# Ledger of designs, part 55: designed miniproteins, single chains, continued (5)

Each design is a single chain, and the fold is of that chain. pLDDT is the mean over its residues in the fold that is shown.

## One batch from the design tools (miniprotein)

Design m17896
Fold by ESMFold2-Fast:
Structure m17896 (fold): chain A 76 residues (1-76)
Amino acid sequence: GTELLLEIVENVVKDPELIKLAEEVLNDPSSREKAIEEIAKKIKEVSGGKISDEKAREIAENMLEGALEIVKYKKG
């Protein structure tokens, strides 16, 4: 449910590796797919298998977009 999604988002957003992945994507846009896969893997681990691969990828894409905005703000 929504509570599980919020828990996953909070745990992954607090992960310093998410910001590193966003910095890598900002410097090299070709790394975007790699970043999404790494974030999706973390989401699946945090969920204990409760989230499908497809849903984990969708959440990962949204989280990467948010992290990219944070990184752009710090560079501006």
Scores: mean pLDDT 74

Design m17897
Fold by ESMFold2-Fast:
Structure m17897 (fold): chain A 69 residues (1-69)
Amino acid sequence: SLSELAKKIEELRSKGMTPENLREIIGLLRQMIAEIERRVQEDGADPKLSQAQIAELEEEIRYLEEMLG
């Protein structure tokens, strides 16, 4: 599921950074965060590693939101 989300994000980035594509990418990044949080809660994933990954995704979301204005 994370690999599928990453693939969709890359496809959207390759098609152009329109406001509509930026909003969809932000939505997909939020879905990645939710999946990582689910893995920590249900599958025993490393909380420290997962929090670092979430922080990187949240930083990307902030930069994309700034591009939207």
Scores: mean pLDDT 84

Design m17898
Fold by ESMFold2-Fast:
Structure m17898 (fold): chain A 74 residues (1-74)
Amino acid sequence: GAAGLAQFIIDYGRQKSDSIPNQNTSTQLYNMSTRYSADMFTRLSMSMKPVTQQDIDNARQIIDDMAQQLKAQA
């Protein structure tokens, strides 16, 4: 459900953040992932739509893109 996707976003964002040696970049990614998780939880909870594999894949891609963008500017 929505809570599971939100938790996945936090966990994946944390794991990605932990892999980044630059502390400021790592902290930014974690904070962005936490905000994204809260937004997804709110939107999906209000919509009452089931979470799909596509939603999980999209969330992973968004976090990967965030990490890449932050690394490029560091």
Scores: mean pLDDT 82

Design m17899
Fold by ESMFold2-Fast:
Structure m17899 (fold): chain A 98 residues (1-98)
Amino acid sequence: EREEMIEALRRMVSAPREALDAAIASARAAGDEEMAAVLEEVRRLQEAGDLAGAAKVWLAFEAERLGDLELAEMIRATDGTLEAILDALLAYAEKVAA
């Protein structure tokens, strides 16, 4: 389970540059400059090999767009590993479920 979740997260932030470029173009065509800027930052971090940083930027942005500012803050405060990000997400899910 946990390993499958980590692998899914890794695949998400390891998307080919072509796919990210297409997503950026689509966001701009839709007038969503905020999403375009976030995707450009994700691409920059992916190119630098910082997959955990890419995951943090994307997940925090999604949380903010959904109105979950507490989740976004927690993601940004998490250390720089994919495992730590997943652990933080699971801890938040347990807190919300309780």
Scores: mean pLDDT 75

Design m17900
Fold by ESMFold2-Fast:
Structure m17900 (fold): chain A 58 residues (1-58)
Amino acid sequence: MAQRIADQLIALAEMELPADQAEALNAKVRELMATISDPEQLIAEMVQLYREVLEQQK
């Protein structure tokens, strides 16, 4: 599950954002993975991060 969600979020970021900004978001996702051990919490934080960035761009 987590892998599929990460893949979808990365795809959305790459479609909406330049590669540089997508890479910055991916770096933040890696930070969350290092900080949060719970998979469900990690997924929720990743989804929220990408959603907020994409909504601000629109």
Scores: mean pLDDT 69

Design m17901
Fold by ESMFold2-Fast:
Structure m17901 (fold): chain A 97 residues (1-97)
Amino acid sequence: SEDLKVARETRAEMEKLRAEAEKQISENPDKADEIKSEYDKRLRELEFDMTPLAREAREWAEQKLKETKGKDKEKIENYRLFTRLIGRALAYEKLLA
């Protein structure tokens, strides 16, 4: 029930952002790629933030990033990639279910 409410509200906000992007592209066609990139980033953040497990995973990785500061760049990049991928996967599953 609560998850379905959050999913519906998130979907409505995503649809609103897509409509805003289309309007801005129509008004500024020369900047279409830039506008798409900015709105895609905002849409990805909404997908990620919808899932409590994604927030926990992000907090875990942020803590690991602080612990590895300046010592291992590859580990830092892998932790950032991991949180983005798992957060998006979990958010997508909830929106598509």
Scores: mean pLDDT 66

Design m17902
Fold by ESMFold2-Fast:
Structure m17902 (fold): chain A 95 residues (1-95)
Amino acid sequence: MLEEIRKKAEELLEGLLKAGKITEEAKKRALEAVELLLKEYEDDKSPLVKGRIESLIMAIIELEIEKPGEYSAEELAELAKERLEKALEEERARE
């Protein structure tokens, strides 16, 4: 399962690289951020990561597109979690 998630992230980032939307450095940094989130998923300590890994990967990709090269892998992982938490709060406020 974790290997399938890694492959999906690599394929998404490769597609963006071929489309000219990100750089090689951005792809590497995003993959490093994904590996940090996968470690949290494997450790089972983060309910946010455990249930929403694909959404977190997409948030990392969006952050690199918005501000290429501005964030470290650790910062990308934390900002992706913040972005997802805010989105979930907005959805809860609508019900």
Scores: mean pLDDT 73

Design m17903
Fold by ESMFold2-Fast:
Structure m17903 (fold): chain A 109 residues (1-109)
Amino acid sequence: MAKKAAEEAAEAGEKAARAGVEAARSGTGLATLRGAGAAAGGAGAAWMAELAAKRGDGKLAAEAGKGAASAGEAAARAGKEAGNEKAAKEGEEAAEKGKEAAKKGEEAA
């Protein structure tokens, strides 16, 4: 189950990163900076999740899931500020998936 939690966290992190990039490209000023930060956070979470999957580490998968959730929330906010409804929705979906992956990772730890 740890590997599945890690795979879900990786998917959430990648989705958050993609939403963050889209928000940054659509926004100006602070929205661009927030979107870029969300993209970096999502990419980092995805990396940690892949490491967790290779190691079967439920605790690391939970941390990656929490990171993906935070990045997804940031991407959703940046998307709303940029007026990009698609980025906002994808960020919200990434946040939900990240939270679910975090719970599964904790249960597998």
Scores: mean pLDDT 85

Design m17904
Fold by ESMFold2-Fast:
Structure m17904 (fold): chain A 75 residues (1-75)
Amino acid sequence: MKVTKLFKVETESPEAAQAVAEAIRRELPKIPGVLEVKVDVQGNTVYVAITAENEEALREAEKRIAALPGVKSVS
Protein backbone atom coordinates (compact mmCIF):
# COMPACT_ATOMS: atom_id res chain seq x y z
CA MET A 1 0.00 0.00 0.00
CA LYS A 2 2.95 2.32 -0.60
CA VAL A 3 2.09 5.23 -2.92
CA THR A 4 4.45 7.24 -5.14
CA LYS A 5 3.72 10.64 -6.65
CA LEU A 6 5.79 13.06 -8.72
CA PHE A 7 5.43 16.77 -7.88
CA LYS A 8 6.45 19.53 -10.27
CA VAL A 9 7.54 22.54 -8.21
CA GLU A 10 7.97 25.82 -10.10
CA THR A 11 10.18 28.63 -8.73
CA GLU A 12 11.14 32.07 -10.03
CA SER A 13 14.85 31.33 -10.65
CA PRO A 14 17.50 28.55 -10.76
CA GLU A 15 18.83 29.90 -7.43
CA ALA A 16 15.36 29.64 -5.86
CA ALA A 17 15.02 26.11 -7.30
CA GLN A 18 18.29 25.03 -5.63
CA ALA A 19 17.20 26.53 -2.28
CA VAL A 20 13.79 24.83 -2.52
CA ALA A 21 15.42 21.48 -3.44
CA GLU A 22 17.73 21.73 -0.40
CA ALA A 23 14.79 22.56 1.89
CA ILE A 24 12.81 19.59 0.48
CA ARG A 25 15.74 17.18 1.05
CA ARG A 26 16.05 18.43 4.64
CA GLU A 27 12.39 18.76 5.69
CA LEU A 28 10.29 16.17 3.82
CA PRO A 29 11.95 13.04 5.31
CA LYS A 30 10.83 14.35 8.73
CA ILE A 31 7.14 13.92 7.81
CA PRO A 32 5.63 10.74 9.36
CA GLY A 33 4.86 8.19 6.64
CA VAL A 34 7.28 9.64 4.05
CA LEU A 35 9.59 6.77 3.06
CA GLU A 36 11.64 8.13 0.15
CA VAL A 37 12.25 11.54 -1.42
CA LYS A 38 14.05 11.95 -4.76
CA VAL A 39 14.77 15.48 -5.94
CA ASP A 40 15.91 16.62 -9.41
CA VAL A 41 16.46 20.28 -10.33
CA GLN A 42 16.01 21.47 -13.93
CA GLY A 43 16.42 25.21 -14.36
CA ASN A 44 13.63 26.94 -12.41
CA THR A 45 11.76 23.66 -11.79
CA VAL A 46 12.19 21.09 -9.00
CA TYR A 47 10.89 17.56 -9.64
CA VAL A 48 10.13 15.69 -6.42
CA ALA A 49 9.27 11.98 -6.39
CA ILE A 50 7.83 10.97 -3.01
CA THR A 51 7.13 7.42 -1.86
CA ALA A 52 4.87 7.34 1.20
CA GLU A 53 3.01 4.80 3.33
CA ASN A 54 -0.36 6.38 2.46
CA GLU A 55 -2.10 9.24 0.64
CA GLU A 56 -2.34 11.29 3.87
CA ALA A 57 1.46 11.52 4.06
CA LEU A 58 1.58 12.61 0.39
CA ARG A 59 -0.98 15.37 1.10
CA GLU A 60 1.08 16.56 4.07
CA ALA A 61 4.23 16.57 1.89
CA GLU A 62 2.44 18.62 -0.81
CA LYS A 63 1.34 21.18 1.84
CA ARG A 64 4.91 21.44 3.17
CA ILE A 65 6.31 21.99 -0.34
CA ALA A 66 3.68 24.66 -1.15
CA ALA A 67 4.55 26.53 2.08
CA LEU A 68 8.30 26.76 1.30
CA PRO A 69 9.74 30.21 0.48
CA GLY A 70 10.38 30.63 -3.26
CA VAL A 71 7.70 28.18 -4.45
CA LYS A 72 5.37 29.65 -7.12
CA SER A 73 3.27 26.53 -7.84
CA VAL A 74 3.06 22.79 -7.12
CA SER A 75 1.37 20.36 -9.53
Scores: mean pLDDT 84

Design m17905
Fold by ESMFold2-Fast:
Structure m17905 (fold): chain A 80 residues (1-80)
Amino acid sequence: SIEDKVDKLIKEFKKKLKESKSVEETKKITSETMDQISTIKDPGERARALQELVELAQELPDEFSVAVRDELVKHLSRLS
């Protein structure tokens, strides 16, 4: 009945991306979402959240897609 934390996080990310007015705001939203994902304790749920973000980035208009992918790569490098 209550949304899963990962599903809720991804849903909020999608909403914020639609409301974003600039590439810079999109980068900020992605960075903040990645910070939240990094706090997920369950490895499986964390991996699921990361996969959903990668798939979402591929569906965005080119300029915004690049911004999301750049921030995602940056955060993944910090986690590795």
Scores: mean pLDDT 76

Design m17906
Fold by ESMFold2-Fast:
Structure m17906 (fold): chain A 101 residues (1-101)
Amino acid sequence: MRLVASGGAVFPTLEAAEAAAAGEHVFELVDRATGERTALEGELRTAVAQLASGEAAVLATLVAPKPADADVAAHEARVVFRLPSGERVEGAGTALEEEVP
């Protein structure tokens, strides 16, 4: 089994979005019942897009091996950005379980 995760966050300026994309960011599975978080390690791809509103979005995708005991349906996917200021910005994500032969 592998996970394909996608998600992002919206930032007030293109400069803020580019700084977030250049910094540390990870996908986490959050258990809906307990709030326990499991970081996902895998192939990360990140893009920045300026929105018509003048804001900018950081969009990320991850392909990672599924943790053995993780029930993806019981978890929420989140993308977490660490800003240069030390602030944490968390965006909504989705994770899809894919069967690997």
Scores: mean pLDDT 77

Design m17907
Fold by ESMFold2-Fast:
Structure m17907 (fold): chain A 72 residues (1-72)
Amino acid sequence: SLEERLEELTERLREIAASDDPLVEKLRRMRELYEEARALMRELPDPEVRQRAIAHLDAGIAALDAQIAALE
C-alpha cells in the first residue's frame, strides 16, 4: 500500500541519519529518497493534495541540491 511504502521510506531516512557515512553522502541518499517519495506522491488520487505534496518535495530536493553543492 501507499502507507506501507511511505513507512519504508521513513525507516530508510532514519537509517541514513544513523549511518557513519560522510554528510555529503547522507544528503545524496536523502535526495534519492525524496525522488522516490515524489514518485509515490504522483499516485495520490486528489489533484490538489498531490500538487501540494509534489511542490513540497521539489522544494526539499532543491534545498538538498544547494546543500550538496555547498559541501563540494
Scores: mean pLDDT 85

Design m17908
Fold by ESMFold2-Fast:
Structure m17908 (fold): chain A 85 residues (1-85)
Amino acid sequence: MEAELEELLARFEELVKRAYAIIDNSNLSEEQKKKYRLEIEILEGLALIALGIGKLTGDYDFAIEQLRKIIKQLEELIKKIEAES
């Protein structure tokens, strides 16, 4: 269970780095770049909250489920940014 959580965390971190790289190299306006960076920061905050709850309660199933949803949202955001770039 915890090993699965660590794998999801590594995936999330990879996607965050990829998202920032795409934004930085995109032809998007500075205002759109700021908006997408804020969306990524919100997803990072949500991931930290989910992890904190899992660690405090021992409910790793909850943390895993929330992290999977957050990863999906980040993947969808990346696709949107790539389509607009």
Scores: mean pLDDT 85

Design m17909
Fold by ESMFold2-Fast:
Structure m17909 (fold): chain A 74 residues (1-74)
Amino acid sequence: APSFVELMEALLARMRADPRISPEAVALFGRAVEALRAGDWDAAAAHRERAWALLTPEQRARLLAHMDALAAAA
């Protein structure tokens, strides 16, 4: 199975590929991934929460489904 960081990096790539997702949400999620790689879990959580709040319910549902598919395929 991919690591949690690898799953977050795959999710970030999916967000970057979706032009309907705001650049601010993508940037905040990118900061969350960088914080995770640095071992700063508190900063990662804060950035993820802010990025997630900028998404529509439909965008959140699609990203969660993508994460579930990646986890199941591993």
Scores: mean pLDDT 82

Design m17910
Fold by ESMFold2-Fast:
Structure m17910 (fold): chain A 82 residues (1-82)
Amino acid sequence: SSLVEALRYMAKQARKEGLLDAAEAFEESAKVAETKGERAGVLLLTAQAIRLASEYDDAQVATLSKIMKEGLELEKKLKEEE
């Protein structure tokens, strides 16, 4: 799905930026979206994002926000190809 592809993209970008916990959260959310449905994946991602925002400093939160914005733009483009 477009969501799974976007989540995998976000995981790769998070790893490149050294945000390993965020990368793991995106990968787990992608797996849940594939196995239990997109809503379950989004719910897991939301819970993990809240947790990471509490643990991360301002610079890490800014980087994570940028990655998530880019991922959402990718998901939108992939949906337009259906």
Scores: mean pLDDT 85

Design m17911
Fold by ESMFold2-Fast:
Structure m17911 (fold): chain A 58 residues (1-58)
Amino acid sequence: LSAYNIDQEAERLIQALFALYDPPITQAQLQDVADKYGFSQGAINKAEAYLKQKGFLQ
């Protein structure tokens, strides 16, 4: 899919997480921030994948 919008949203979510929390980021923290800021499920999934890839989701 042409998910440029979702990719941008995921990057914003990651930036918000790092502004609020120090790594490691938990799934609960990701869910809380996404819920509070109204991020899409696609952005949540993408951000989760990126954080896991970077080793920050642990």
Scores: mean pLDDT 77

Design m17912
Fold by ESMFold2-Fast:
Structure m17912 (fold): chain A 65 residues (1-65)
Amino acid sequence: SSMAQAFATWDTNGDGTISRAEMTAMLRRLGYTGNLAAIFAQYDTNGDGTLGYAEYQALVQALSR
């Protein structure tokens, strides 16, 4: 639920995806300063340059553990 709420906050156009720029802004605000490009590429499993909700959940869970 909290993940869905966070996703909705960054999915400002309601298309069900988060762009690389939106993901970068979110992770920066969470205090993450690592290689964001490499992490985004790792979780962009369909290679479309955006993260869907499932990919977003996997990324957030990885960063939380």
Scores: mean pLDDT 70

Design m17913
Fold by ESMFold2-Fast:
Structure m17913 (fold): chain A 67 residues (1-67)
Amino acid sequence: EREEWVERLAEAIREARERLKGATSPDQIGEAYLPVIRAVNELIKEHPDLTPGEVAELVREALRRAE
């Protein structure tokens, strides 16, 4: 369901934000984004019918929900 994926993406974004607070190098910044990258990859794997635009819309909604 759309709502379930928006919430999962929002959780990943919140986790990435917490990791970014301690990131001081490019490598650490990259590591901080891994939860979001993994969540997006899982979304695409579970819903290969989604277009890039639809995936982007879900990510934008998740960003709003995560604040």
Scores: mean pLDDT 81

Design m17914
Fold by ESMFold2-Fast:
Structure m17914 (fold): chain A 105 residues (1-105)
Amino acid sequence: SELEELRRVAFREAVRIAEKMGLSETEKYILAIHVLTAVSRAYKQGKSLEEIALEAAKALADFVYYKTGNKELRDEIIKKAEELAKTMSPIEAVRAVADFIIEKL
């Protein structure tokens, strides 16, 4: 299903971001679980696939803020995620947001 594909992509991109940030193996999995938890919560709330993808992107942005203290970057990531959601599929938007985060780190 598209939801299962979105979960796989969100997991892979969370790990990729954590690796760019130099996080430990344990911290990489904590970030990945945090993002998957956001996806599962949004799904249980009856959100659309587009809204679920945006919640995944927000979870990534919040984690970057938690680790870096950079609020401006967190806000920029969320703005980028909202812009990409208008023109890309949910899966493409999550990948593009992750690429943006990695470029900014």
Scores: mean pLDDT 88

Design m17915
Fold by ESMFold2-Fast:
Structure m17915 (fold): chain A 85 residues (1-85)
Amino acid sequence: ELEAKAEALIAEYKPEAEKAYEEYADDPEKLKEINKELLYKMLTEYFKLLSEEEKEELLAKAEEELKRGMSKELLEIIKKAIEEA
């Protein structure tokens, strides 16, 4: 099940995100950078589970969400993860 694999990936990366939050609680820019990198790694592993057609469909959906207020930074992370996967 794809959802179960996504949940497993989130659980795997959660301790690293929590450690970064504790270490850089007083440096929001550094914390943002680390969280962006962790999200990129997690998404790359997730997208390796998808077909090329599914990746294209997800990217098109993400671009539509950008027009509705989704973060441009999040879209950039998604694009990089798809390319790396």
Scores: mean pLDDT 75

Design m17916
Fold by ESMFold2-Fast:
Structure m17916 (fold): chain A 65 residues (1-65)
Amino acid sequence: MKEIEEFIEKLEKEYGIPKALAKDIIEKSKLLDEEQQKELIKALMEDYGMSEEEAKKLIELGKKV
């Protein structure tokens, strides 16, 4: 849980992703199908300048919880 909070904090500081949005993505990531995951990765990259690897990591962490 704290590892996830640290990652959320990093995303807010480096990319400006709101903590509430990052938490919502983590909670919902295990409910997303493959197409929804691709759309979310694209949105994070376009809206916040996040790398594809970092966006994938956020979704993977959400699936682990």
Scores: mean pLDDT 79

Design m17917
Fold by ESMFold2-Fast:
Structure m17917 (fold): chain A 52 residues (1-52)
Amino acid sequence: SIGRGVAIMLLAGMGLISPEEAAERLSTLPPDVAKEVREMLEKSGIKLPPLP
């Protein structure tokens, strides 16, 4: 859900989890939500590895 994506975004944005951990957590979300959150993190200056 979008709520999980927002939580991942906040954790990664605050430096509480690594970009690699954020990518792993995003892989549990629907692909459309994961893609949107990845783009938001990139705009925030955080680069993620591609989803598996």
Scores: mean pLDDT 73

Design m17918
Fold by ESMFold2-Fast:
Order: sequence, then structure tokens, then C-alpha cells
Structure m17918 (fold): chain A 80 residues (1-80)
Amino acid sequence: MKSKEEIIEELEKMKATVEKIKAESKNKEVQELLDAFITEIDDIIKEIKSSKDLKKAEELYEEAEIRFKKLKDYVEKVEK
């Protein structure tokens, strides 16, 4: 089980990875989708920081991880 601090660190790393993919992309639609996801990660981090509910933090992190995997698969197919 990850601590709240570890979950935030993993989300920050996920955000940094998404920002790198966006910077390297030449596809406007991909850039817009990645930008939307960066905003979503920022909102999740804010919610986790303002709440003491570790279970909610874990659920939000798991949802973000699933979306990140789907987004990476989509980008790989479009940029290939």
C-alpha cells in the first residue's frame, strides 16, 4: 500500500512523462489530449493534498494509471 506522499510523487512523475510526450508530439489532437490529462492530474493532486482520505487517494491514482495506459496506447498507435 502506497502512502499519500508516494501517491503524489507517482502522479508528479506521471505528469512529467505526459509533458515529455506532449513536447515530442507533432500531432495537435495528441497534444490537446495530453494537455487535458495534465490538467486532470493537477486536479487529482490538489484533491489528494486537501483530503486525509488515503483510500480515495489510492482510487484516484488507480483511475489515473488506467487512463495513462489507455492514452499511451492511443498515442503509440497515432504516432506510429
Scores: mean pLDDT 81

Design m17919
Fold by ESMFold2-Fast:
Structure m17919 (fold): chain A 78 residues (1-78)
Amino acid sequence: KEELREALLRAGERLAALPTEQSHKLAEALFETAEKADEYSEEELLGALLQAGLVALGIPESREVGEELLERAREIEE
């Protein structure tokens, strides 16, 4: 739980640092999920991180961040 909460919070920080409205909205969603992490299962939190990575990968300005988020999710899985 704590590792996933920290991963979501870190992902949000990385996306919030990018100069695009879409990356800022994605960061906001990740911060909200991290704050409510106790209401979700570890599988749901991991799913949120994976989906954020996939969305970020589809945005040219956040592609590198998306790749990093997907790699981080893979590390947490094992």
Scores: mean pLDDT 80

Design m17920
Fold by ESMFold2-Fast:
Structure m17920 (fold): chain A 62 residues (1-62)
Amino acid sequence: SAAENGKAHAEAIGKGVGEEALKKNPDAKVTYKVEVKGNTVTVTVEVDGIKGEAVGDGSLIP
């Protein structure tokens, strides 16, 4: 259940980051990938081919 909760949380964070990217560039292509390992959640977000990664708390790597 912890892994399921982490995955759901990471997906919500990834979507939020994608929405913020789309506010700055509405034509951007946004995709995301979520990986859950125990208590660690990693979200990889790609915006127009530019990749960013966040661990646990769901911010993109600047």
Scores: mean pLDDT 64

Design m17921
Fold by ESMFold2-Fast:
Structure m17921 (fold): chain A 105 residues (1-105)
Amino acid sequence: SLEKAREVLRRLAELLRKHGADPAEIDQIMAEIDAHPDDFDVLVEAAKRLGELAARHGATQALATELSRIYEEDKSEEVRKLVNAFLEGILEAQRPAADAAMAAA
């Protein structure tokens, strides 16, 4: 359900705040969700953006643990898509650093 999907994103956002992610960026992402409450594509994009923040702030391991817990509680297609989008965000955020390292070599 969209309510469950929003709850998952709220839990991930709260965990990111505890690990030093920028509160302003998190608040912006959450405001986008609140502006589009019935749009699952907005929730998927928000999950990806939260994943990018996790990678930039070194919260990847803590959020991987929370994602595992969330998926074990709810193995629905919606939760799976949010987990995958979050992981895509982590990978995308790491790509520029890897590309910069290769360019510097």
Scores: mean pLDDT 76

Design m17922
Fold by ESMFold2-Fast:
Structure m17922 (fold): chain A 115 residues (1-115)
Amino acid sequence: PPVAPPGARLRITVTLYMRGGYGRAELELFDRDGRFVGTLRLEATAGVSTTAVVDVDVPRASDIRFRPVRLEFSDAPYDAVVEIEAAPGQPADSAEDVAAAEARVHAALAPEVEE
């Protein structure tokens, strides 16, 4: 089985599918203390899925903070699938910690539109 990179504890996988047009996303990942831990970059066009994977060294998935650096989406709808799992050889996080982190990724891809 593949060995996790040194210090990696969690694997974050994001799959983006554009139903039309294009989508580009760049997210910077930080721990709870503001330390940079990784980057997720996604680019998809109509009818094509793209997948980005990043391994991060944080104690809990819920401690990860996502900062959108670049978000460029056409007016077409998209689907995003977020999966957070223990890196190979690492213990799994709780379902609550994983769900909180997955929700934060979705929020970072779709920042609040105050109407």
Scores: mean pLDDT 75

Design m17923
Fold by ESMFold2-Fast:
Structure m17923 (fold): chain A 77 residues (1-77)
Amino acid sequence: SNEERVLRHGEETGESDVARLLVDHLRRNGLTLSEEAREAFIKGMDEAAKNRDNPVESQTALARGVSRAVELVRQEA
């Protein structure tokens, strides 16, 4: 599933806690991750990992990925 892919990617990038929180949040609201939302969140995690030495840049990239994924899922609900 899209959820399994983001959880695995979170483990690979060190963002497993954020990935779990996003999946749990969507599940509690009766929402599921679309392919487009999955790609947006994965991109955010990849950019965060790439910028690991810059906490502000890393956190900003992750936040953008989360926000975009949530927006896409809500638009499709």
Scores: mean pLDDT 83

Design m17924
Fold by ESMFold2-Fast:
Structure m17924 (fold): chain A 87 residues (1-87)
Amino acid sequence: MEKLEKIKEAVKKYNPDGRLEFTKEEVIKILKDLGLTEEQAKALIDKYSNGREKLNLPLLANIVAEALGIDPFEAMRAIGEALKELK
C-alpha cells in the first residue's frame, strides 16, 4: 500500500506534465525518492534501457518493480494512476 503511494508521488513530482516517456535523469530521481542510491538506480536503468535515451511505461514499471520487490503489473498500475491524476 505505502509503496504504491510513494511511486505515484515520485512520478507526479518528476513528470508533472504526465508524459508517457521518462528521461534517465527523471527515472534516477524517482528511484532515489523510492529509497535507492544513485548507483543502484543507474544499474537498473542500464539493465532495462538497452542504450535507449528515454524509457516508456513498461520499462519504468519493470525497473520500479525490481527496485521495490513488487509485481510489475502493480508498478504499472501505480504509474498509470499517477499520470491519469495529472489530467
Scores: mean pLDDT 82

Design m17925
Fold by ESMFold2-Fast:
Structure m17925 (fold): chain A 82 residues (1-82)
Amino acid sequence: PVPRFGGRVVPDLLEPLPGVSTAPPARTVDAIEISTTTEPGADDRTLALLGEMLRRAGLPEPEIARLLEGFRQGLETVSRRL
């Protein structure tokens, strides 16, 4: 008696209204971690964070620039394999 229709269409998962019904009593920060992965600009943000972390680690500016370049090329290589 149950139709197949209700299995694939899940508007609740695709809900575009953030902060309305997305704050359950559990109130966990897991959503933030997932958001970083699903965000289309995640790569840009990740590179910025890596650059700052490397600088805080005490690496000189030219070394940081070279490491970031290598990381970007790595991302392009992975994308190219597609």
Scores: mean pLDDT 57

Design m17926
Fold by ESMFold2-Fast:
Structure m17926 (fold): chain A 81 residues (1-81)
Amino acid sequence: SNEEKYEEAVELARRASELADEAFKQGGPRELVLEAGVTAGVALVAAGVARTTGNKDEKLIERAVELGREGLELAERALKE
């Protein structure tokens, strides 16, 4: 459901932010840390906007999930490097 996708987007963005913060603390690549943080932030904004429409904007909520996944991948890369 779109509500489950909203919850997925929020959780992915939260995890991305936590891993990006951890990567920053460990001296990971600043460019990847910043990109992960910004991408997670955009995912949260997109999810929040979709939520104000009652999750009726399927394209926006799907984009929020995609951005959340991208942010998580960037944060994981920053942590490994």
Scores: mean pLDDT 83

Design m17927
Fold by ESMFold2-Fast:
Structure m17927 (fold): chain A 115 residues (1-115)
Amino acid sequence: MKVLHIAALVTPDSITITVGVVDAETGQPLAEPRVVTIKGPVDDETIQRAAEAVRKAIEELIEKVGKPDEIHIAVLSDVDPETGQRLLDALEEAAREVAPDAKITGTLGLVPPSL
């Protein structure tokens, strides 16, 4: 089973996202992960740019290894839950556009103050 993982970190001045595909049975990476970094204040424009870049990264990975069965999205916000949720929603929409038959799951977290 192929699982595509999207891991995003939101800070006040950047969004960094890693996109990769693994074989769920072996844990083996099926392709080199893609890293997306959007610099600047986090707003609707930077969130949309991040979602578009992730959509393209998913398309490139599908071209190399085929369509995923599941997509797991994890967003960690070092800003607030509302900003994190907006990014999560945008990433879920982007994933649905390129892999409509995949099971998509999303998780939102806040960066712990002691980490």
Scores: mean pLDDT 84

Design m17928
Fold by ESMFold2-Fast:
Structure m17928 (fold): chain A 75 residues (1-75)
Amino acid sequence: MLSDAEVAALQAEGAEALRRITQLDRAEAVELFQAMLQRLADALGLSEEQKQQILQEAQANADEVLEAVRRTVAL
């Protein structure tokens, strides 16, 4: 279970990570994005199967996902 304070902390961490992605090179942005997804999955109590699916999807579409994130944050 997550408290309101824990949810707020995760949202703030996610927003900071998205801002940093726009300032990093491609390799560093991919690493930060994957670390953020792993941390969010752990916080939500996702199963190992669900975590692996998310990581595989992120790896397969990393460039497209990062480009979309950078464009969204730039707005």
Scores: mean pLDDT 68

Design m17929
Fold by ESMFold2-Fast:
Structure m17929 (fold): chain A 93 residues (1-93)
Amino acid sequence: TDAENAAKKAELQKLAETDPEAFKEKLKELAKELGLAKTEEEQELLAEAALAAYEAARLAKEEEAAGRVTPEFREARARAEALAREFEAMRAK
């Protein structure tokens, strides 16, 4: 349900902020259970991409509140995009 998905997303966001390693392990477990990543390498890359996306989203909120865009946000966004492309390329092979 949407409520269950929202609760899981909130828990993952909290882990990404407080314990990035636990976040990656949780994402790998969920990716395996949901069939989103078949190999350990795909699971690792998906977890890295998800963590980078959460970091970029957090920085985007800080930038919006400050009314400016910093190099840190641009760098985090570029990293998240690069990792997402690597994951899609790995899945396509």
Scores: mean pLDDT 74

Design m17930
Fold by ESMFold2-Fast:
Structure m17930 (fold): chain A 96 residues (1-96)
Amino acid sequence: MNEELVKLALASYGSIEEALAAYREEAEALEEALEEAKTLSGSEQAARLTALILRASLLYDQAKAIAELTGSEEARELAERFKELLEEARKLMKES
């Protein structure tokens, strides 16, 4: 279950602390990318939103797995940030 996602984080980042630091930077970058996507239209907007959804989904699953396994409040906060990004991006795609 969650052990596989935690193993992926460890393999990618070396430690849980480094993974959470990287996820925080990624959350900020994805939040900026979502705002930029709102200024686009048509196929370019759809492509940017699709990429954002794929990335945020992966990071949401990883942060949630770490939060559930370790009880980390930082991981729980990051999972919620990625979930909000996913919901907003999916809503924006449906409005086109």
Scores: mean pLDDT 81

